# Designed miniproteins, single chains, continued (2), part 64

Each design is a single chain, and the fold is of that chain. pLDDT is the mean over its residues in the fold that is shown.

## One batch from the design tools (miniprotein)

Design m6210
Fold by ESMFold2-Fast:
Structure m6210 (fold): chain A 86 residues (1-86)
Amino acid sequence: SEEEEKFLEELREKLKKLNAPEEYIELAIEFAKELLKKGLKISWAELEINTRYKTFNLPFKAEGVPVDLAEEFTLKLIEIIEKEEK
């Protein structure tokens, strides 16, 4: 929907302003798209993902995130971190 497309555009701009890596921005956008496809309600929030190496901004939240989607996001995030540490 137009409202969903506007949300994804605003999410991209927020992450760019936070100097997030481009690969992470695309991962966060893909994650948000999958949550929207599952019919989950997304709202703006100021969340952070803390890892051993760095903190990533996650400027939204959703209730009832499927475990498989959360695990896929986490594995892809770890891959991005490992690429940057080279």
Scores: mean pLDDT 81

Design m6211
Fold by ESMFold2-Fast:
Structure m6211 (fold): chain A 69 residues (1-69)
Amino acid sequence: MSKEEVEKALKKTVESLEKALKENKDNPEAAQLYYDIAIHEITEIGKKYDEEAAKKAIEEARKVYEEVK
């Protein structure tokens, strides 16, 4: 994976999480599950390709989760 492909994949994961959280505002169990899945996916990408970019994506995912929850 190129650096640009990694950044694009991380951004898409965070954007997908935000959409899922907005669609599940009245279902906290589903919201928690989507958040856990997103953090897992970001962590696996970081472990394989770019841990620093993954850290930034995790911080963004956390902000999205707190703002939409």
Scores: mean pLDDT 80

Design m6212
Fold by ESMFold2-Fast:
Structure m6212 (fold): chain A 66 residues (1-66)
Amino acid sequence: SVDQVEKILAFLKSLPPEQRPAALRAITAGIAGASDEELRALAAELGVSFRTATHYARLGREIAAE
Protein backbone atom coordinates (compact mmCIF):
# COMPACT_ATOMS: atom_id res chain seq x y z
CA SER A 1 0.00 0.00 0.00
CA VAL A 2 0.99 3.68 -0.28
CA ASP A 3 1.30 3.93 3.53
CA GLN A 4 3.72 0.97 3.61
CA VAL A 5 5.84 2.58 0.85
CA GLU A 6 5.90 5.88 2.81
CA LYS A 7 7.08 4.06 5.99
CA ILE A 8 9.86 2.33 4.03
CA LEU A 9 10.96 5.63 2.43
CA ALA A 10 10.98 7.40 5.82
CA PHE A 11 13.20 4.64 7.28
CA LEU A 12 15.57 4.75 4.27
CA LYS A 13 15.92 8.54 4.67
CA SER A 14 17.05 7.94 8.30
CA LEU A 15 20.03 5.91 6.98
CA PRO A 16 23.26 7.19 5.35
CA PRO A 17 22.79 7.24 1.53
CA GLU A 18 25.36 4.42 1.00
CA GLN A 19 23.32 2.03 3.20
CA ARG A 20 19.94 2.67 1.52
CA PRO A 21 20.18 0.22 -1.45
CA ALA A 22 21.06 -2.75 0.80
CA ALA A 23 18.36 -1.79 3.34
CA LEU A 24 15.69 -1.48 0.61
CA ARG A 25 16.55 -4.90 -0.89
CA ALA A 26 16.54 -6.63 2.53
CA ILE A 27 13.29 -4.89 3.61
CA THR A 28 11.66 -6.00 0.32
CA ALA A 29 12.92 -9.57 0.85
CA GLY A 30 11.41 -9.53 4.37
CA ILE A 31 8.03 -8.34 3.02
CA ALA A 32 8.17 -11.19 0.45
CA GLY A 33 8.67 -13.70 3.31
CA ALA A 34 12.31 -14.60 2.58
CA SER A 35 13.78 -17.50 4.60
CA ASP A 36 16.95 -17.27 6.71
CA GLU A 37 18.79 -19.17 3.93
CA GLU A 38 17.61 -16.61 1.34
CA LEU A 39 18.59 -13.72 3.67
CA ARG A 40 22.06 -15.24 4.18
CA ALA A 41 22.57 -15.41 0.40
CA LEU A 42 21.23 -11.84 0.02
CA ALA A 43 23.57 -10.56 2.79
CA ALA A 44 26.57 -12.04 0.94
CA GLU A 45 25.40 -10.45 -2.36
CA LEU A 46 24.89 -7.03 -0.70
CA GLY A 47 28.17 -7.13 1.26
CA VAL A 48 26.43 -6.80 4.65
CA SER A 49 26.32 -9.11 7.68
CA PHE A 50 23.54 -11.70 8.01
CA ARG A 51 22.51 -9.87 11.21
CA THR A 52 22.10 -6.59 9.28
CA ALA A 53 20.07 -8.26 6.50
CA THR A 54 17.85 -10.02 9.09
CA HIS A 55 17.31 -6.74 10.96
CA TYR A 56 16.08 -4.99 7.78
CA ALA A 57 13.98 -8.01 6.74
CA ARG A 58 12.30 -8.05 10.17
CA LEU A 59 11.42 -4.35 9.78
CA GLY A 60 9.87 -5.16 6.39
CA ARG A 61 7.77 -7.96 7.91
CA GLU A 62 6.58 -5.64 10.71
CA ILE A 63 5.51 -2.97 8.17
CA ALA A 64 3.71 -5.63 6.05
CA ALA A 65 1.90 -7.01 9.15
CA GLU A 66 0.30 -3.59 9.81
Scores: mean pLDDT 83

Design m6213
Fold by ESMFold2-Fast:
Structure m6213 (fold): chain A 71 residues (1-71)
Amino acid sequence: ATPEEAAKGLAEGAKAAGGSPEAAGRAVAQMSGLPPEQQNTEGGGAALAEGGMDYEGAKKAGEAFGSAVRP
């Protein structure tokens, strides 16, 4: 999986769950120990890709991070 593919999945998953793609990407990057300059959607995507996640895996991760019960 490419970092771009994982970043796109993460962003789309977060949006689908009603969350912020930027917040989801930053959270993943922080959990992965990336420096502040890389704590964004692209950095989060790169971390997920290094962990072996493709677009579908990253999208599910984005849904989990962006998920909030919304009416």
Scores: mean pLDDT 74

Design m6214
Fold by ESMFold2-Fast:
Structure m6214 (fold): chain A 70 residues (1-70)
Amino acid sequence: SVDDYLELAEIYLKLGQPAEAVKALEKALKLGPLTPEQEAQVEALIEQLRKLGQASAAAYLQKKLDELKS
C-alpha cells in the first residue's frame, strides 16, 4: 500500500540509504491518488531528501506529487 511504501522510505532515510528511500517514494506515488495526510508525509520525506543533498531526486518526486494533485 501507499502507507507501506512511505514507511519503507522513512526507514531507509534513517538507515542512511536515500537511493532506496527514493525508490520507495516512487512506488508510493505510482499507486496514487494520495490522501491529504499521505501528501503531507511525502512532502516531509522530500524535504528530508533535500536536506541530505538529494536535490535532483527531491525535485523529481515533487513534480510527480504535483501531477497527482492537479
Scores: mean pLDDT 84

Design m6215
Fold by ESMFold2-Fast:
Structure m6215 (fold): chain A 85 residues (1-85)
Amino acid sequence: SEEQRRKLEEAEKYLEKAKEYIEKGDLEKAKEYLQKAGGYLGEATNDDDKSEQASLNLAKALEYAEKGDLEGAKKNIEEALKAGK
């Protein structure tokens, strides 16, 4: 639906912001934007395999960010972005 499409676009926007903050080394802001993206993906996952895959990659990105593995976090953000497209 158009509403679900809008939620996916918001999630993509926040994933891009999370990636920027990972690249800047701002882990707290990166985690904040990953959590916001997760909220939008959760609302969108009801009918889309792409949304489910993006959500799984986002969860992994959060795990890597919590461990301070910036490369792992960035890789999983990129995979979430690809899945959402």
Scores: mean pLDDT 79

Design m6216
Fold by ESMFold2-Fast:
Order: sequence, then C-alpha cells, then structure tokens
Structure m6216 (fold): chain A 67 residues (1-67)
Amino acid sequence: MLTDEELVQAALELQKRFGLSPEKAYKAIKYIEEKGIENTSVEDLVKETGLTPEQAEAIKELVKKYK
C-alpha cells in the first residue's frame, strides 16, 4: 500500500524520467483498475493513454504492488 507521499514521489519520478504528468499517470492506473490488470496489455495502455511501453510496464508493476 502506497502512502500519499510515496504516490507523489512516484509521480515526480515518472515526470522527470518520461515527462509524464501526475494526472496522466493516475488516468493509466484507473484504466488498469477498471479493466483488470490481467485484461490490460502494455499495448492497450500505450494506445488508450499515450504512454510509452516502458511507462505502461512501470504503471502495471505499481498497480500489482498496490493490490
């Protein structure tokens, strides 16, 4: 389970490394939660949210650890 501080830190690291806004990261996380992680491919995340494959994989790993 991530604290608010850990979520902010993760969002800032994603922004620094990939230029990804916190809102866009949150949108991707919500998409995975709504579809289910097992039903969400990296390609689907790239297509639906505009993430790179690396960003999509990082977000999926974050969601797995949160669950």
Scores: mean pLDDT 71

Design m6217
Fold by ESMFold2-Fast:
Structure m6217 (fold): chain A 109 residues (1-109)
Amino acid sequence: MLSKEELIKKGEEYKEKGLEAFAEGKYEEAIEYFEKAKKYYEEALGEKDAKVAQALVLLGAAYLKAKEYEKAIEAFKKAIEAAREAGTEEGKEVEEVAEELLKIAEELK
């Protein structure tokens, strides 16, 4: 079993790879990386953490660009839940971003 610190580091590495793929327009590849980042953060921090919420926002944004609107909506709703449950200032910022992206995704479906 990896340490909590090693799991967070792997989550960050996959998040960075996902952001690079996203910037290149490789949205399916970005989705795979953001799913891995989310999983590592969940194992390290639990589902109710701001880092998990951030990974879910990125995953939703990648689904949105891939025109997978229903999956994007699901990801943003989960991000809002995780961010709110985190109870941190960082979580509040992620919640606000996720709420705006959710509105956009619901208008596009």
Scores: mean pLDDT 89

Design m6218
Fold by ESMFold2-Fast:
Structure m6218 (fold): chain A 119 residues (1-119)
Amino acid sequence: SKLSQLITEFTNKLINKTLTQEDLDAILAQIRSIIDAALAKAGVSPATAAAIRARFAATGAVLRELLEEMKKNKDDERKYASLVTAAVLILIGLITDVEIVVSKEAGISLEEAAKLVDE
């Protein structure tokens, strides 16, 4: 539920053109905390956990660059909408892949993995 609320906040602020870099950093820090807790609960291997953390850091950097591009293109409706779609898909894709990794590493169902991540 907290993760769902963070995704909703991120998406709404993008649609309303109000998302700041500070907002993004705060949202990403909270999502990172949720992911780290889920990896710990699942007993994910140190190597797999390190790979997920590196991917999260890379994804965060991409999202920060996309936000700067959105600000430059806020009056270009097509370009702005394309960048918003890309940012949302990137974030959702990261979360889904974390759930898949947790499922495989912990030997639990995708439904159970989603429950571990959905905190």
Scores: mean pLDDT 87

Design m6219
Fold by ESMFold2-Fast:
Structure m6219 (fold): chain A 61 residues (1-61)
Amino acid sequence: GHMLRLGRRLIRQGNSRLAQLVIDQMARQGDLDSVRELGRVARRQGNTDVYRHARRLVRQL
């Protein structure tokens, strides 16, 4: 959906803080598949902070 597209854009732009907020919102909505996808995007872009954040949220639920 729109949040997943926004998250991908923010990661590619290097806006880690806003990307983490998007991931938090998706996790609160129970959309863990999109959280996992954004984690994979962050890993491929070399954004370790966003990748670790996504992994932590998936492990807690």
Scores: mean pLDDT 85

Design m6220
Fold by ESMFold2-Fast:
Structure m6220 (fold): chain A 55 residues (1-55)
Amino acid sequence: SEREALAREAAAARRSVEAGQRALKEVPGTNRDGLQATIARFEARAAAALAAARA
């Protein structure tokens, strides 16, 4: 249950990263720094959740 929840969290965070990277191509300049910061936060969250799920 907990491992499955962490795996789902990691997958959701990865999907958010992918969506954010696509958005960066469509929104050059405006809010780009904010989008990059959000992508970095989701990448960190995905990595943490994956590490926890593997432990």
Scores: mean pLDDT 76

Design m6221
Fold by ESMFold2-Fast:
Structure m6221 (fold): chain A 77 residues (1-77)
Amino acid sequence: SKIEEAEKLVKELVAKLKANPNASKEERKKLLIEFYTKLSEIFGIPVSKEEIEEQINKLSDEQIENFEAQLIKEYEE
């Protein structure tokens, strides 16, 4: 199902974030762009990779850190 595919994608993102805790902000943004691009493909959302990149690049460092912390907390197990 699409939900199971999305859950797998979140778990893969969390694993990547935990495997490289010293990743740069640029590397973290790239992971988020890849994640949202794949998520949009799973749900058939008509959004381009360029639009996703523009939205992610607008996020503050604090917003990125809070998003990562929330994902790890919710989906670590």
Scores: mean pLDDT 78

Design m6222
Fold by ESMFold2-Fast:
Structure m6222 (fold): chain A 90 residues (1-90)
Amino acid sequence: SRKDLILRSIGLTLRAIGLYLDGERAISQGDIESAQKYLEELKEILKELKKLLEEAEKNGDKETAEFIKKQIELVEKYIKELEEGIASLE
């Protein structure tokens, strides 16, 4: 259902926020291995959000699709910031 797609996207985004904060902490400590692990988990969340976006678009639900697109943009920003942070330690 529409509500299920929205709630699942929120749950994924909340997890992404936690992983981003943990990743930034790992970078601040020079822990490249942990930062890379959090980055990989963020990439899996992005993949799942993109699946939910595809479901919303197939349902013709433009409002839910736009909501999920905003979550995708946020997670993509987190991925880029962690990738740049990891690169700065290498």
Scores: mean pLDDT 90

Design m6223
Fold by ESMFold2-Fast:
Structure m6223 (fold): chain A 90 residues (1-90)
Amino acid sequence: MLDEVQKRVDEAEARTAEARALVDRAASLTSPEQANQLYGLATLADGYVGMAKSYLKLGDTKKALEYIDLADETIARLRALADEVLAAVQ
């Protein structure tokens, strides 16, 4: 169980890193409002991964999984917005 939750945390952390790289590419190509939303979503996703790691260290696997799910939902929203921005320029 812990190994499976740790794997989910590691995967979410990797997705968050990829999302931050995507934000750096997309933010300069869009409006200040959308750029702020992209950076906000990246910061939020990173925060959720941090909370998941903290709860996992405390042995609270249920809360760790809830924060992983929140991170994944936030990353999905970020990727959708970034893809929309990138599609508009090619």
Scores: mean pLDDT 84

Design m6224
Fold by ESMFold2-Fast:
Parts: C-alpha cells; sequence; structure tokens
Structure m6224 (fold): chain A 65 residues (1-65)
C-alpha cells in the first residue's frame, strides 16, 4: 500500500541519518499517531538533520497521514 511504502522509505531515511531501526520505527509510528516527539528527540540528539525530518514528514503526508 502507499502508506506501507512511505513507512519503509521514511524508516530508511532515518536509519541512514543515524537512528536505530527501533528509533526510526517509533518516530514514523509517532508521526502517524500525531505525536512528533520521537522525531524531535532524534533531531535534538543530532541523529538526523532537519532536511531528513522534513522529507520523512512530506512522505507520510503524501501517503495521507
Amino acid sequence: SKLEEAKEEAIKILIEGGATKEEAEAAVEGLIAGDDSPLVRLLLAGKITPEQANRVAALLKAAGV
């Protein structure tokens, strides 16, 4: 499905930035639930860039989140 494809791509982007798979999955599921706190924690920890966070948010928005 479009959402499943967007989730997999978003997880991949976050892992490439420096997040663990568990952190990436938590951030993506958080965004789907309307809670950006896990994603913000990755940004503050320097594990992802603002550009990576924006790309992840855009992918999920395009998938109807």
Scores: mean pLDDT 86

Design m6225
Fold by ESMFold2-Fast:
Structure m6225 (fold): chain A 70 residues (1-70)
Amino acid sequence: MKEIDEKFLGEFTKKLQDLLNEARKAGLPLEEVRRKMAELVDEFIEKAKKNPNISEEVLKILEKTRELYK
């Protein structure tokens, strides 16, 4: 995997962890947490599609992650 792919996934993982920490502190219900996580994944899928330096492998990982929040 390219270094730029790893950096992009690292940014996604950090934002995901930040979201989960904020949700835990706020006592958000599971359904609301799942919705916010799905929105975050969708945001990064769009960013990956717009960036020609991001590999298809990253898109595949994000799309599989999105399936968890149907």
Scores: mean pLDDT 81

Design m6226
Fold by ESMFold2-Fast:
Structure m6226 (fold): chain A 107 residues (1-107)
Amino acid sequence: SEIDQLQSQAQSIIDQIVSLFQNTETAQQIKQLSQEFLDLLRQLERASEEDQPVVGASALATLSEIYYLIKLEAKTLDESNKQQVLQLTDQFLGIFNQLMQLVMQKS
């Protein structure tokens, strides 16, 4: 399905981002939060219209935490790796926005 393909693409991008990090604990935390975000998208797909705003807000909060941690860790990298991480982060956010739109359409 389109959702499964976008989830795989999002996971691939996050794996590329964390592979550029020297701090393995931060990398694992970001991977865990990314999985929590994907779980929240699955919950959003199953949620009632009344519950969708609450689940959606939780998904956005998790995405913001991921973004914050990526930017914080990127400051420790050389300029080349930092720019690559920021470009991959923009792609990651784009894919997750597409996933949210597809989930809302299939509710």
Scores: mean pLDDT 79

Design m6227
Fold by ESMFold2-Fast:
Structure m6227 (fold): chain A 76 residues (1-76)
Amino acid sequence: MDDALRFAQLYQEERSKLLPTYLDKQTTPSQRILVGQLVDTRSGLIAAKKLGLATEEDIEGLEEVIKRLEDSLNSL
């Protein structure tokens, strides 16, 4: 119970910090979708790492997803 609430709080805090850094990358619907996915994935990873909920394998997998989303956003 407490861990789920802490995760939600950390997730929202990180999301609020990250979303403004992508304002210049939100001019098209495709960019907005990719920014949303990228911010959500990065926020979740940071929150999970802070709570010790992510394994090394989970971290590597999510970092690869983040890289692919960033590459897709930069190709638009």
Scores: mean pLDDT 81

Design m6228
Fold by ESMFold2-Fast:
Structure m6228 (fold): chain A 86 residues (1-86)
Amino acid sequence: DLVARLAEALGRLVEAAAAGDEAAVAEAEARIRELLAELGVSEEGAAAVIDGARYLGRAGVDVRFSADVEDGEAVLRIETADGRNG
């Protein structure tokens, strides 16, 4: 499931960005780009998603990603903790 792999990769990017792990950030970014391309997302769209996730990680936001199926469609769920992680 591409959406489940995307949720995992986004979580890894947020965690790596929060830790300042540049190697892990680069690895997660490459995987996210590959998965988003398979989902038909443009390179510009993929860059925006990656930039947003990196920003949230560096800002210390507790972000959770999950994948599910709703009404026969694959859905990416993004949850943030109440804004007390900062």
Scores: mean pLDDT 75

Design m6229
Fold by ESMFold2-Fast:
Structure m6229 (fold): chain A 95 residues (1-95)
Amino acid sequence: MPLSEKALELFKKAGVLAPKNPALAGSLLTQLQMSDLDLDRLKENLKAAAPNLSQEEIDEILNEILFTAKPNKEKLRRLFRELGASDETIDALLG
């Protein structure tokens, strides 16, 4: 399942800039770069990386990233905070 280039770029930046959990961010980037995206595995990895997010919140965030031209900035901001990105880093990524 191909991702939009904008979503892939946001995840690449988040992976580089997630100092609290760079290994999990790197794993997410690797999965997002796959030609055949395993959504179930991606959801499991996001839940492991951000255990304070509910499964419903993860599903909503992934649906916005994968299927929306303008994903909701506040949902992305919540995900990136749980992955360990600073507010300054998130503002730079999301504008």
Scores: mean pLDDT 61

Design m6230
Fold by ESMFold2-Fast:
Structure m6230 (fold): chain A 118 residues (1-118)
Amino acid sequence: SLEELMSSIDIEKFTEALEKYYESDEEFKKLLDDFLKSLDLTREALKSDEPGFRLAVLLGLGLVLYKKGKLELPLSLEEVEQLAALAGVTDAEIKKVIENEEEKAEKIVKAVIAHLKI
């Protein structure tokens, strides 16, 4: 669950695993690159020296899926929004994802969760 994920994550190890998955899976890389372009974000977001920034981008994706009823979160909507805000993920960026990239966001989050066994 996301609650267990957040309480047990070594953020650096989680981010390293995400980067390894991104580098090893061409389909995931394309989906994530296309999604980040829709938010006007670059690959630099994934390679930031701030692991919390990358985690909060994933939490922002989780918020999009939660609002669409595609993901059951053990966190309240308010808690997820607070975490997204800490990484600078804005409501405008979330709305852009909802309007144009919902299916890609769902695939990205599910792929990361499945790959990391979380």
Scores: mean pLDDT 54

Design m6231
Fold by ESMFold2-Fast:
Structure m6231 (fold): chain A 106 residues (1-106)
Amino acid sequence: SEREIIEKHLQSFVGPDTDLSKREDRERILDVAESIFNSIEDENLKYLFIAQILYPDKQISVEEAKALVEELQKESASREEILNSKDPVEFARKLAIYLANELKKL
């Protein structure tokens, strides 16, 4: 399912034993994802990283990723809102919105 694909992708940031129902593990995923995002020097790769959080099983072009990020930037999500999201799909969506808005600060 889409949920299982997204959950597996989020777990890949930390480890396969990561439990998204646990706040401490969600915090570790968020911190690692943010660290990876901030380490990317190429702006186009930052767009692709955000797109891969929502669509880890899809081949997305840079142009498609930019369009997706522009849509995500119409919304807002705080770190606390992400951490309170126990559902992997909602967690991924809020994380992607958060990182999309960090791109505006470039």
Scores: mean pLDDT 89

Design m6232
Fold by ESMFold2-Fast:
Structure m6232 (fold): chain A 57 residues (1-57)
Amino acid sequence: GRRYRVLPNASPALLERLGVRPGDVVTEAEIGRALGIPAALAVALALKEGSIEEVPA
């Protein structure tokens, strides 16, 4: 499955909801669950904000 690294500029609210720190790796499903929206949309928003980056499989 696709995996994403949490970037240092991620908001404290996003870190709190995910239960992670900058540099940690999360899945699309974890991001969707943390934000309470469809996983694909949650990932798209976080990528647009520069809060996460996709990591190679």
Scores: mean pLDDT 80

Design m6233
Fold by ESMFold2-Fast:
Structure m6233 (fold): chain A 82 residues (1-82)
Amino acid sequence: AAAARAAAEARAEAVLEAARKTAAGDPLSQDLHLGLGARAANRLRAEASTPEEARKLLAEGDQLYAEYDARFDAKIAARKAA
């Protein structure tokens, strides 16, 4: 139902906003907070989606998490090289 999708999107946006606020207060681990938030937001969206859409959303969330995790690893490597 459109209403269920709208509710899931609102919950997803709230999770993303919370992740952005947490990331702003923790610059070193910023990417980890954003990655966790992106994955959680797509999981919430997936709950209100068709099985095909849910599969794509879960895969996208996992990819975003991996991209943010890689950025965190790069920051740690840069700090060790300094």
Scores: mean pLDDT 85

Design m6234
Fold by ESMFold2-Fast:
Structure m6234 (fold): chain A 74 residues (1-74)
Amino acid sequence: SLEEIEELIEKIKKSTDLEEVYKLMQELGRLLKEAKVSDEIEKLVLQAYLYFTAGRREEANELLEKALELLKKE
């Protein structure tokens, strides 16, 4: 559901534990796949994951926020 996705994104943004962030990102990817979201949203979340692995947390969080706003408009 949209509510579960929003909750996961907030948990990711608030977590300081990278292992937790990666686990939550995997769960987010699963929910997005089940929800059959647009390719644009999937690509934003994938790019956010890559930014987390590169230590670019602020940019990763901005992409997740953009993905959530697009999802709310669908």
Scores: mean pLDDT 83

Design m6235
Fold by ESMFold2-Fast:
Structure m6235 (fold): chain A 107 residues (1-107)
Amino acid sequence: MEAAEKGDLEALEEKVKEILSLRLPSGGYVEKEGGLVAEAIPTAEAAKVLAAAYRLTGDKRYRDLGIESLKGLQKEDGGYPKTAGAEKESPVDEEATKKMEEALEFL
């Protein structure tokens, strides 16, 4: 991994650009560009990428973006829905909550 540190940084920056293109104005992320409803799993994965970028660069903007994304989907009871911002209120999902909590651990 040491010999690939420069490549790792470039790949990580490219990955950050990719995930930011999937960010909704509400702060959540979608699986594919053009989606209108934030999804917990893509948001958790985006937050993990942002956490990795923060650890590699020391740039707190990445951490702040990750935290904002996770908190934007959190319900009042602390759980997370599978999707957020849909016309119908989404219930708390155990898998989504687990993935979001795992992502928060990295931030």
Scores: mean pLDDT 70

Design m6236
Fold by ESMFold2-Fast:
Order: sequence, then C-alpha cells, then structure tokens
Structure m6236 (fold): chain A 62 residues (1-62)
Amino acid sequence: GPDGGTAAGAAARAGLDAEAAARAMQKSGFSNYEGGRRAAELAAAGHPGAEVAAASKAGGGQ
C-alpha cells in the first residue's frame, strides 16, 4: 500500500539494512516484495522519502 515507502524510510532511519527493511515491510503486509525491497534499498542509501514512496508505489501498484 501507499505506506510502504514510509515504513521503508522508518526502517532505514532505525538502522536496518535494506534487506532487513524489505523483510519488515513484507511481514507488515506489503505483498509486493520487489517494490518493498527497492523502496528499502533507496531508503537505506539515504534517498529522499518521496523517491522511496514512489518506488514502493511503482512496485506495489497492483
């Protein structure tokens, strides 16, 4: 859902690795693992929250 990017950003700020953040998003009901993984990677790399949210929506827009 649209909150996937927010969850990824929060996980990255909490010091989680991109992989751990992606797993957390998937366990939280984010069914599109690829979108969640991409959003988590962007968040972990320090990209803007808007970019992270856009990646999450692009992957999870089904």
Scores: mean pLDDT 55

Design m6237
Fold by ESMFold2-Fast:
Structure m6237 (fold): chain A 84 residues (1-84)
Amino acid sequence: SELLAEAVRLLDEAARAARAGDKETAARLAVEAMVLVAESFGLRPSDEAVERTTQDLTEELAKTPTEEAVRGLELLREHVRALR
């Protein structure tokens, strides 16, 4: 799936942003990847749900040690890769 391939690419960028300490960018890219995964299954998240999830993830990542945030994003990427 083209959508799943793009989601994996976004999660790679999210992990890179997290390693650089840019947790806000990491959260946004991870949510964008999750939207593409949902779309690959015929689901359309609402804009309200996307905005809320982005805010919640940004706050959570701000409280998470960088190494743990990177590990979480890499694990999510591997799960998305397994869907292809």
Scores: mean pLDDT 87

Design m6238
Fold by ESMFold2-Fast:
Structure m6238 (fold): chain A 62 residues (1-62)
Amino acid sequence: SPLEAARAAIAAGDYGAAARIALGSPEARPLLPLVRGAALRAAGREDDAEPDIAEALAADPA
């Protein structure tokens, strides 16, 4: 499922892909805030992850 794919991407350290997977699926869209939070905490590198995640989230027509 898109949710599982997003979680797998986070585990792999691919935060941008995790956010884009969530954006690309209505099923996974509500998970976006959790994906972002988990990615930033897991990485410990907010400077690196933040722009990619912010870009992906900014593409969401909330």
Scores: mean pLDDT 64

Design m6239
Fold by ESMFold2-Fast:
Structure m6239 (fold): chain A 71 residues (1-71)
Amino acid sequence: GPAELRARARELELEAGVEEGLAGIYYGVAKVLEKNGAPKEVVDELRDKAKKLDARAAALRAEAAALRAAA
């Protein structure tokens, strides 16, 4: 029923939050390394990892929104 859909949406939102947190860490590390003259390849790899985590979080949030709309 609606309660189970809302509970599942909350679980997806929590997972999205974890992925967003990890993306933030990768962006932060990339920024510090770039300021300290790290190779472009290292900075780009960290930003690519962050973008993939952000994309995953966005997908999880979209699924959660759909479940809440169906509740």
Scores: mean pLDDT 92

Design m6240
Fold by ESMFold2-Fast:
Structure m6240 (fold): chain A 61 residues (1-61)
Amino acid sequence: SPEHQEAVAEFERVAASMSPEDLERVLAHLRTEAKTASPERRALLEEMIAVVEAKLAELKS
């Protein structure tokens, strides 16, 4: 959905300004929420998790 795509894009901008410690905390929260989320919410959370994992991989290079 357009709202889903906008939410991911906004989250990506916020994630770009986060420290590695903040990114790891956010990743833990997203993973926990994804376990009990609805299918639609889980799809959004999985995309957010991918964004955080990509940023952490970049910072650990």
Scores: mean pLDDT 83

Design m6241
Fold by ESMFold2-Fast:
Structure m6241 (fold): chain A 59 residues (1-59)
Amino acid sequence: RFRNKINGKEFGSKFEAMSHFTTFIPSAQALYVDENGNLYVFTDKGLLKINPEEVLEKL
């Protein structure tokens, strides 16, 4: 299981946890979660890649 470090919410997989972040950033111009659970967010500096390990705690 994985816990979101920001909100403390728990998920069964990295993909489920990272997909939940699309709910937090619905106004972003581009949001994508790959099969490895990486979140891609479009920013003014380009495409930001957020790794699961930096925002999720493995339980």
Scores: mean pLDDT 68

Design m6242
Fold by ESMFold2-Fast:
Structure m6242 (fold): chain A 97 residues (1-97)
Amino acid sequence: KKEEIEKEYEERLKQLDEDFAASNKVYDELGKIDPLLAELGKKLNEVFYKLSKEVIELRKKMALDPEKAEEYRKQLREVRNKGYDEMLKIIKEALEK
């Protein structure tokens, strides 16, 4: 049922928000020991959060409209590639400092 799918993905998004908040608390504590490593961790965590959110949204669309699943799988690959490229840029910039 559509309502069951919508509820499942709303719960996944809520869990993602909670996990993001929890991991940022860990980076806040790390920042008291190593501020540069904590800053890098927070930047990577932000990219991962945004990537994960887009992936959940695309998977929700795939579940609601299985006939378009191939199209959404292509979009999911593009979103992941973009996210990975952004994470690599952040790491590279950190290593060049």
Scores: mean pLDDT 86

Design m6243
Fold by ESMFold2-Fast:
Structure m6243 (fold): chain A 116 residues (1-116)
Amino acid sequence: SLSPSLRTALQTFVQKLTTLADEAQQFLDTNPSTEELELFAQDFSTKRKELDVDLGVLRLGAVVEEAPDSVLDSLDDVEEASRDLETSLELGDVSGAHVSLRKLKAALDDLQSNLT
């Protein structure tokens, strides 16, 4: 089982990435121009990379604490889904970004469930 400290840190990570996903959803709902989307993609990429560093540290902690494979797999799914969203935003694919957002939110829900 995970230590209370690591579980709390993972839950905090889920909250931070959920906030970033919600910001992306709100932005996409404004029907942004190509130029607005390019600027948002740059800001999103910066914030995602900062969270990816946090994710790496947390994943290492989960390995050290011998976390269940379900936790490690859900961490990997969150990383992949967040990267898919970044790619869709960078390509200016608004439709693809909505699909990637749904995948990211599902992966975050799975991770949260595996922490409960």
Scores: mean pLDDT 89

Design m6244
Fold by ESMFold2-Fast:
Structure m6244 (fold): chain A 92 residues (1-92)
Amino acid sequence: AAQWSAPQRVEAPPGGSATLTATFPGPPPERVLWFQTRPGEEPRVLAVIEGGRATVVSRPGRVAASLEGNTATLTLTDLQPEDNADYTALGA
């Protein structure tokens, strides 16, 4: 069954980094999608984790994603103003 994590807001100065984690209850998800939602915009996919592989959909040099058991992690580096947004994970 698909489950959304609680949104996490990133507000940081340019050039910094942020690490976000989402822990899903129950068995480990088979797939995790990380979404970014900027103010006034629709959610967009940043990364997909499936079959032990992470695919970064946007900003590949500045985004990393992993899944260890029930805990999905998203790391943002070299933060830009457009990275100030809400982030959420969908486990399925």
Scores: mean pLDDT 81

